# Designs tried in a protein design run: designed miniproteins, single chains. Part 115

Each design is a single chain, and the fold is of that chain. pLDDT is the mean over its residues in the fold that is shown.

## One batch from the design tools (miniprotein)

Design m3998
Fold by ESMFold2-Fast:
Formats: structure tokens, sequence, C-alpha cells
Structure m3998 (fold): chain A 92 residues (1-92)
């Protein structure tokens, strides 16, 4: 579930965002690869709107990750998939 959610988030970001530097930072965030001094410097160069967008992506990813963990324990996979679909609609 979470892997497919991350792939779809990346697809939406690549379609909607025009700044290649922002797209690369967003993809690194979504893949859990965002760290280090290089990423910190790049984050400081982002516009206010890009920083808001990155925080929105981080919140959606965290929400989806928690839903995935809960679904694996409760076996409520169908409900989790519906919730993840609604989270993806928020990005469109």
Amino acid sequence: MLDKFVEEMIRIIEEKEKDPEFVEIAKRLLRGELNGAQDAAALKKLSEEQRKRLLELAALLLGAAVVDVVAKKTKDYEEAEKLMTKLLEHLK
C-alpha cells in the first residue's frame, strides 16, 4: 500500500510542479532520502509556497505511513486503501 501511494504522489508532483529543483527535493522527501547539509541548503532556497507544499507532502506521507502500519495490525486493508485514495485526491 505505502509503496504504491509514494509512487502515485511522485507521479502527481512530476505532473503539477514545474521547478525541477523542487521536484527533486520533493521526490527525495517522499522516498525517505531527504537529509544532510546539502538538502538543508536547498530547502533554505525554496520559496514560501514551495516550503508550504513540501510540508503538505510530508504531512500526507506521514498520514499514509500511519494508516499503512495500523492496517497491517488490524487487517483493514480495504478501508486503508480508500483513505489513501482520498489523501491522493488532496494533491490534485
Scores: mean pLDDT 80

Design m3999
Fold by ESMFold2-Fast:
Order: structure tokens, then C-alpha cells, then sequence
Structure m3999 (fold): chain A 77 residues (1-77)
């Protein structure tokens, strides 16, 4: 487990359901492993959150938290 993505998951946990959080973390982890851009990860997580019924402002905030985490993790390469 990537420590930066784990920390992002802890920050997001109060904002979404555990099931939605687990799916968002999985998208971010897979995106990092596949070399996806932070922008692509943000888009995919935002689409997941909106599909799961999360409101737009919370979806935007959560997607940005994970995008920032992916960017930080990539800078350590």
C-alpha cells in the first residue's frame, strides 16, 4: 500500500461511505501503478463519486485529494 494514498484515504473517509472510499482508493492505486496522470485519476474518481450519488462539491474535493496524492507519489520516482 502506498503511504501517500493511504493518507489521502484517511482524509476522505469522513466525506463518503466506506464502500465508495474503497473503490476510490482502488482507482487511485491502479492509476498510479499504470502510470496514469493525476488529471485522469481525478476524472475517474469524480465520475465514480457522482455515479455513487455523492454531491458535486464533495466529489470535486475528494477527486482533487486523490489527484494530489497521485502527483506527490509520482514525484518520489
Amino acid sequence: MNDILSEAGREVAPLVSPETLNRAVSIAMKGLEEGKSPEEVKKRIRELLLKDGVDKDTADKVAQIFADAVEQAKKQQ
Scores: mean pLDDT 82

Design m4000
Fold by ESMFold2-Fast:
Structure m4000 (fold): chain A 83 residues (1-83)
Amino acid sequence: DIEKIIERAIEKVKEIIEKENDLKLQEAKATGIVHEAILEILREEGIEDGEKSTEPEVIERKKKALEAIEELETRIKELLENK
């Protein structure tokens, strides 16, 4: 469930912000969480190992993964910049 992956990553970053007062360490730790979540999103859509197919169903799965990654990155960036 992609939404659960995103929410879990956000909660992990919120915990980092709560426990860490060094902004550079917050950013470094958040980067690791984002990377982990991106790999989980790719696994959920079945495209972790790569896919060269241009079939509509595959294009739609890649589009869903990219939209989820963009949402994740945007929400994490907002957390780091505003808190």
Scores: mean pLDDT 83

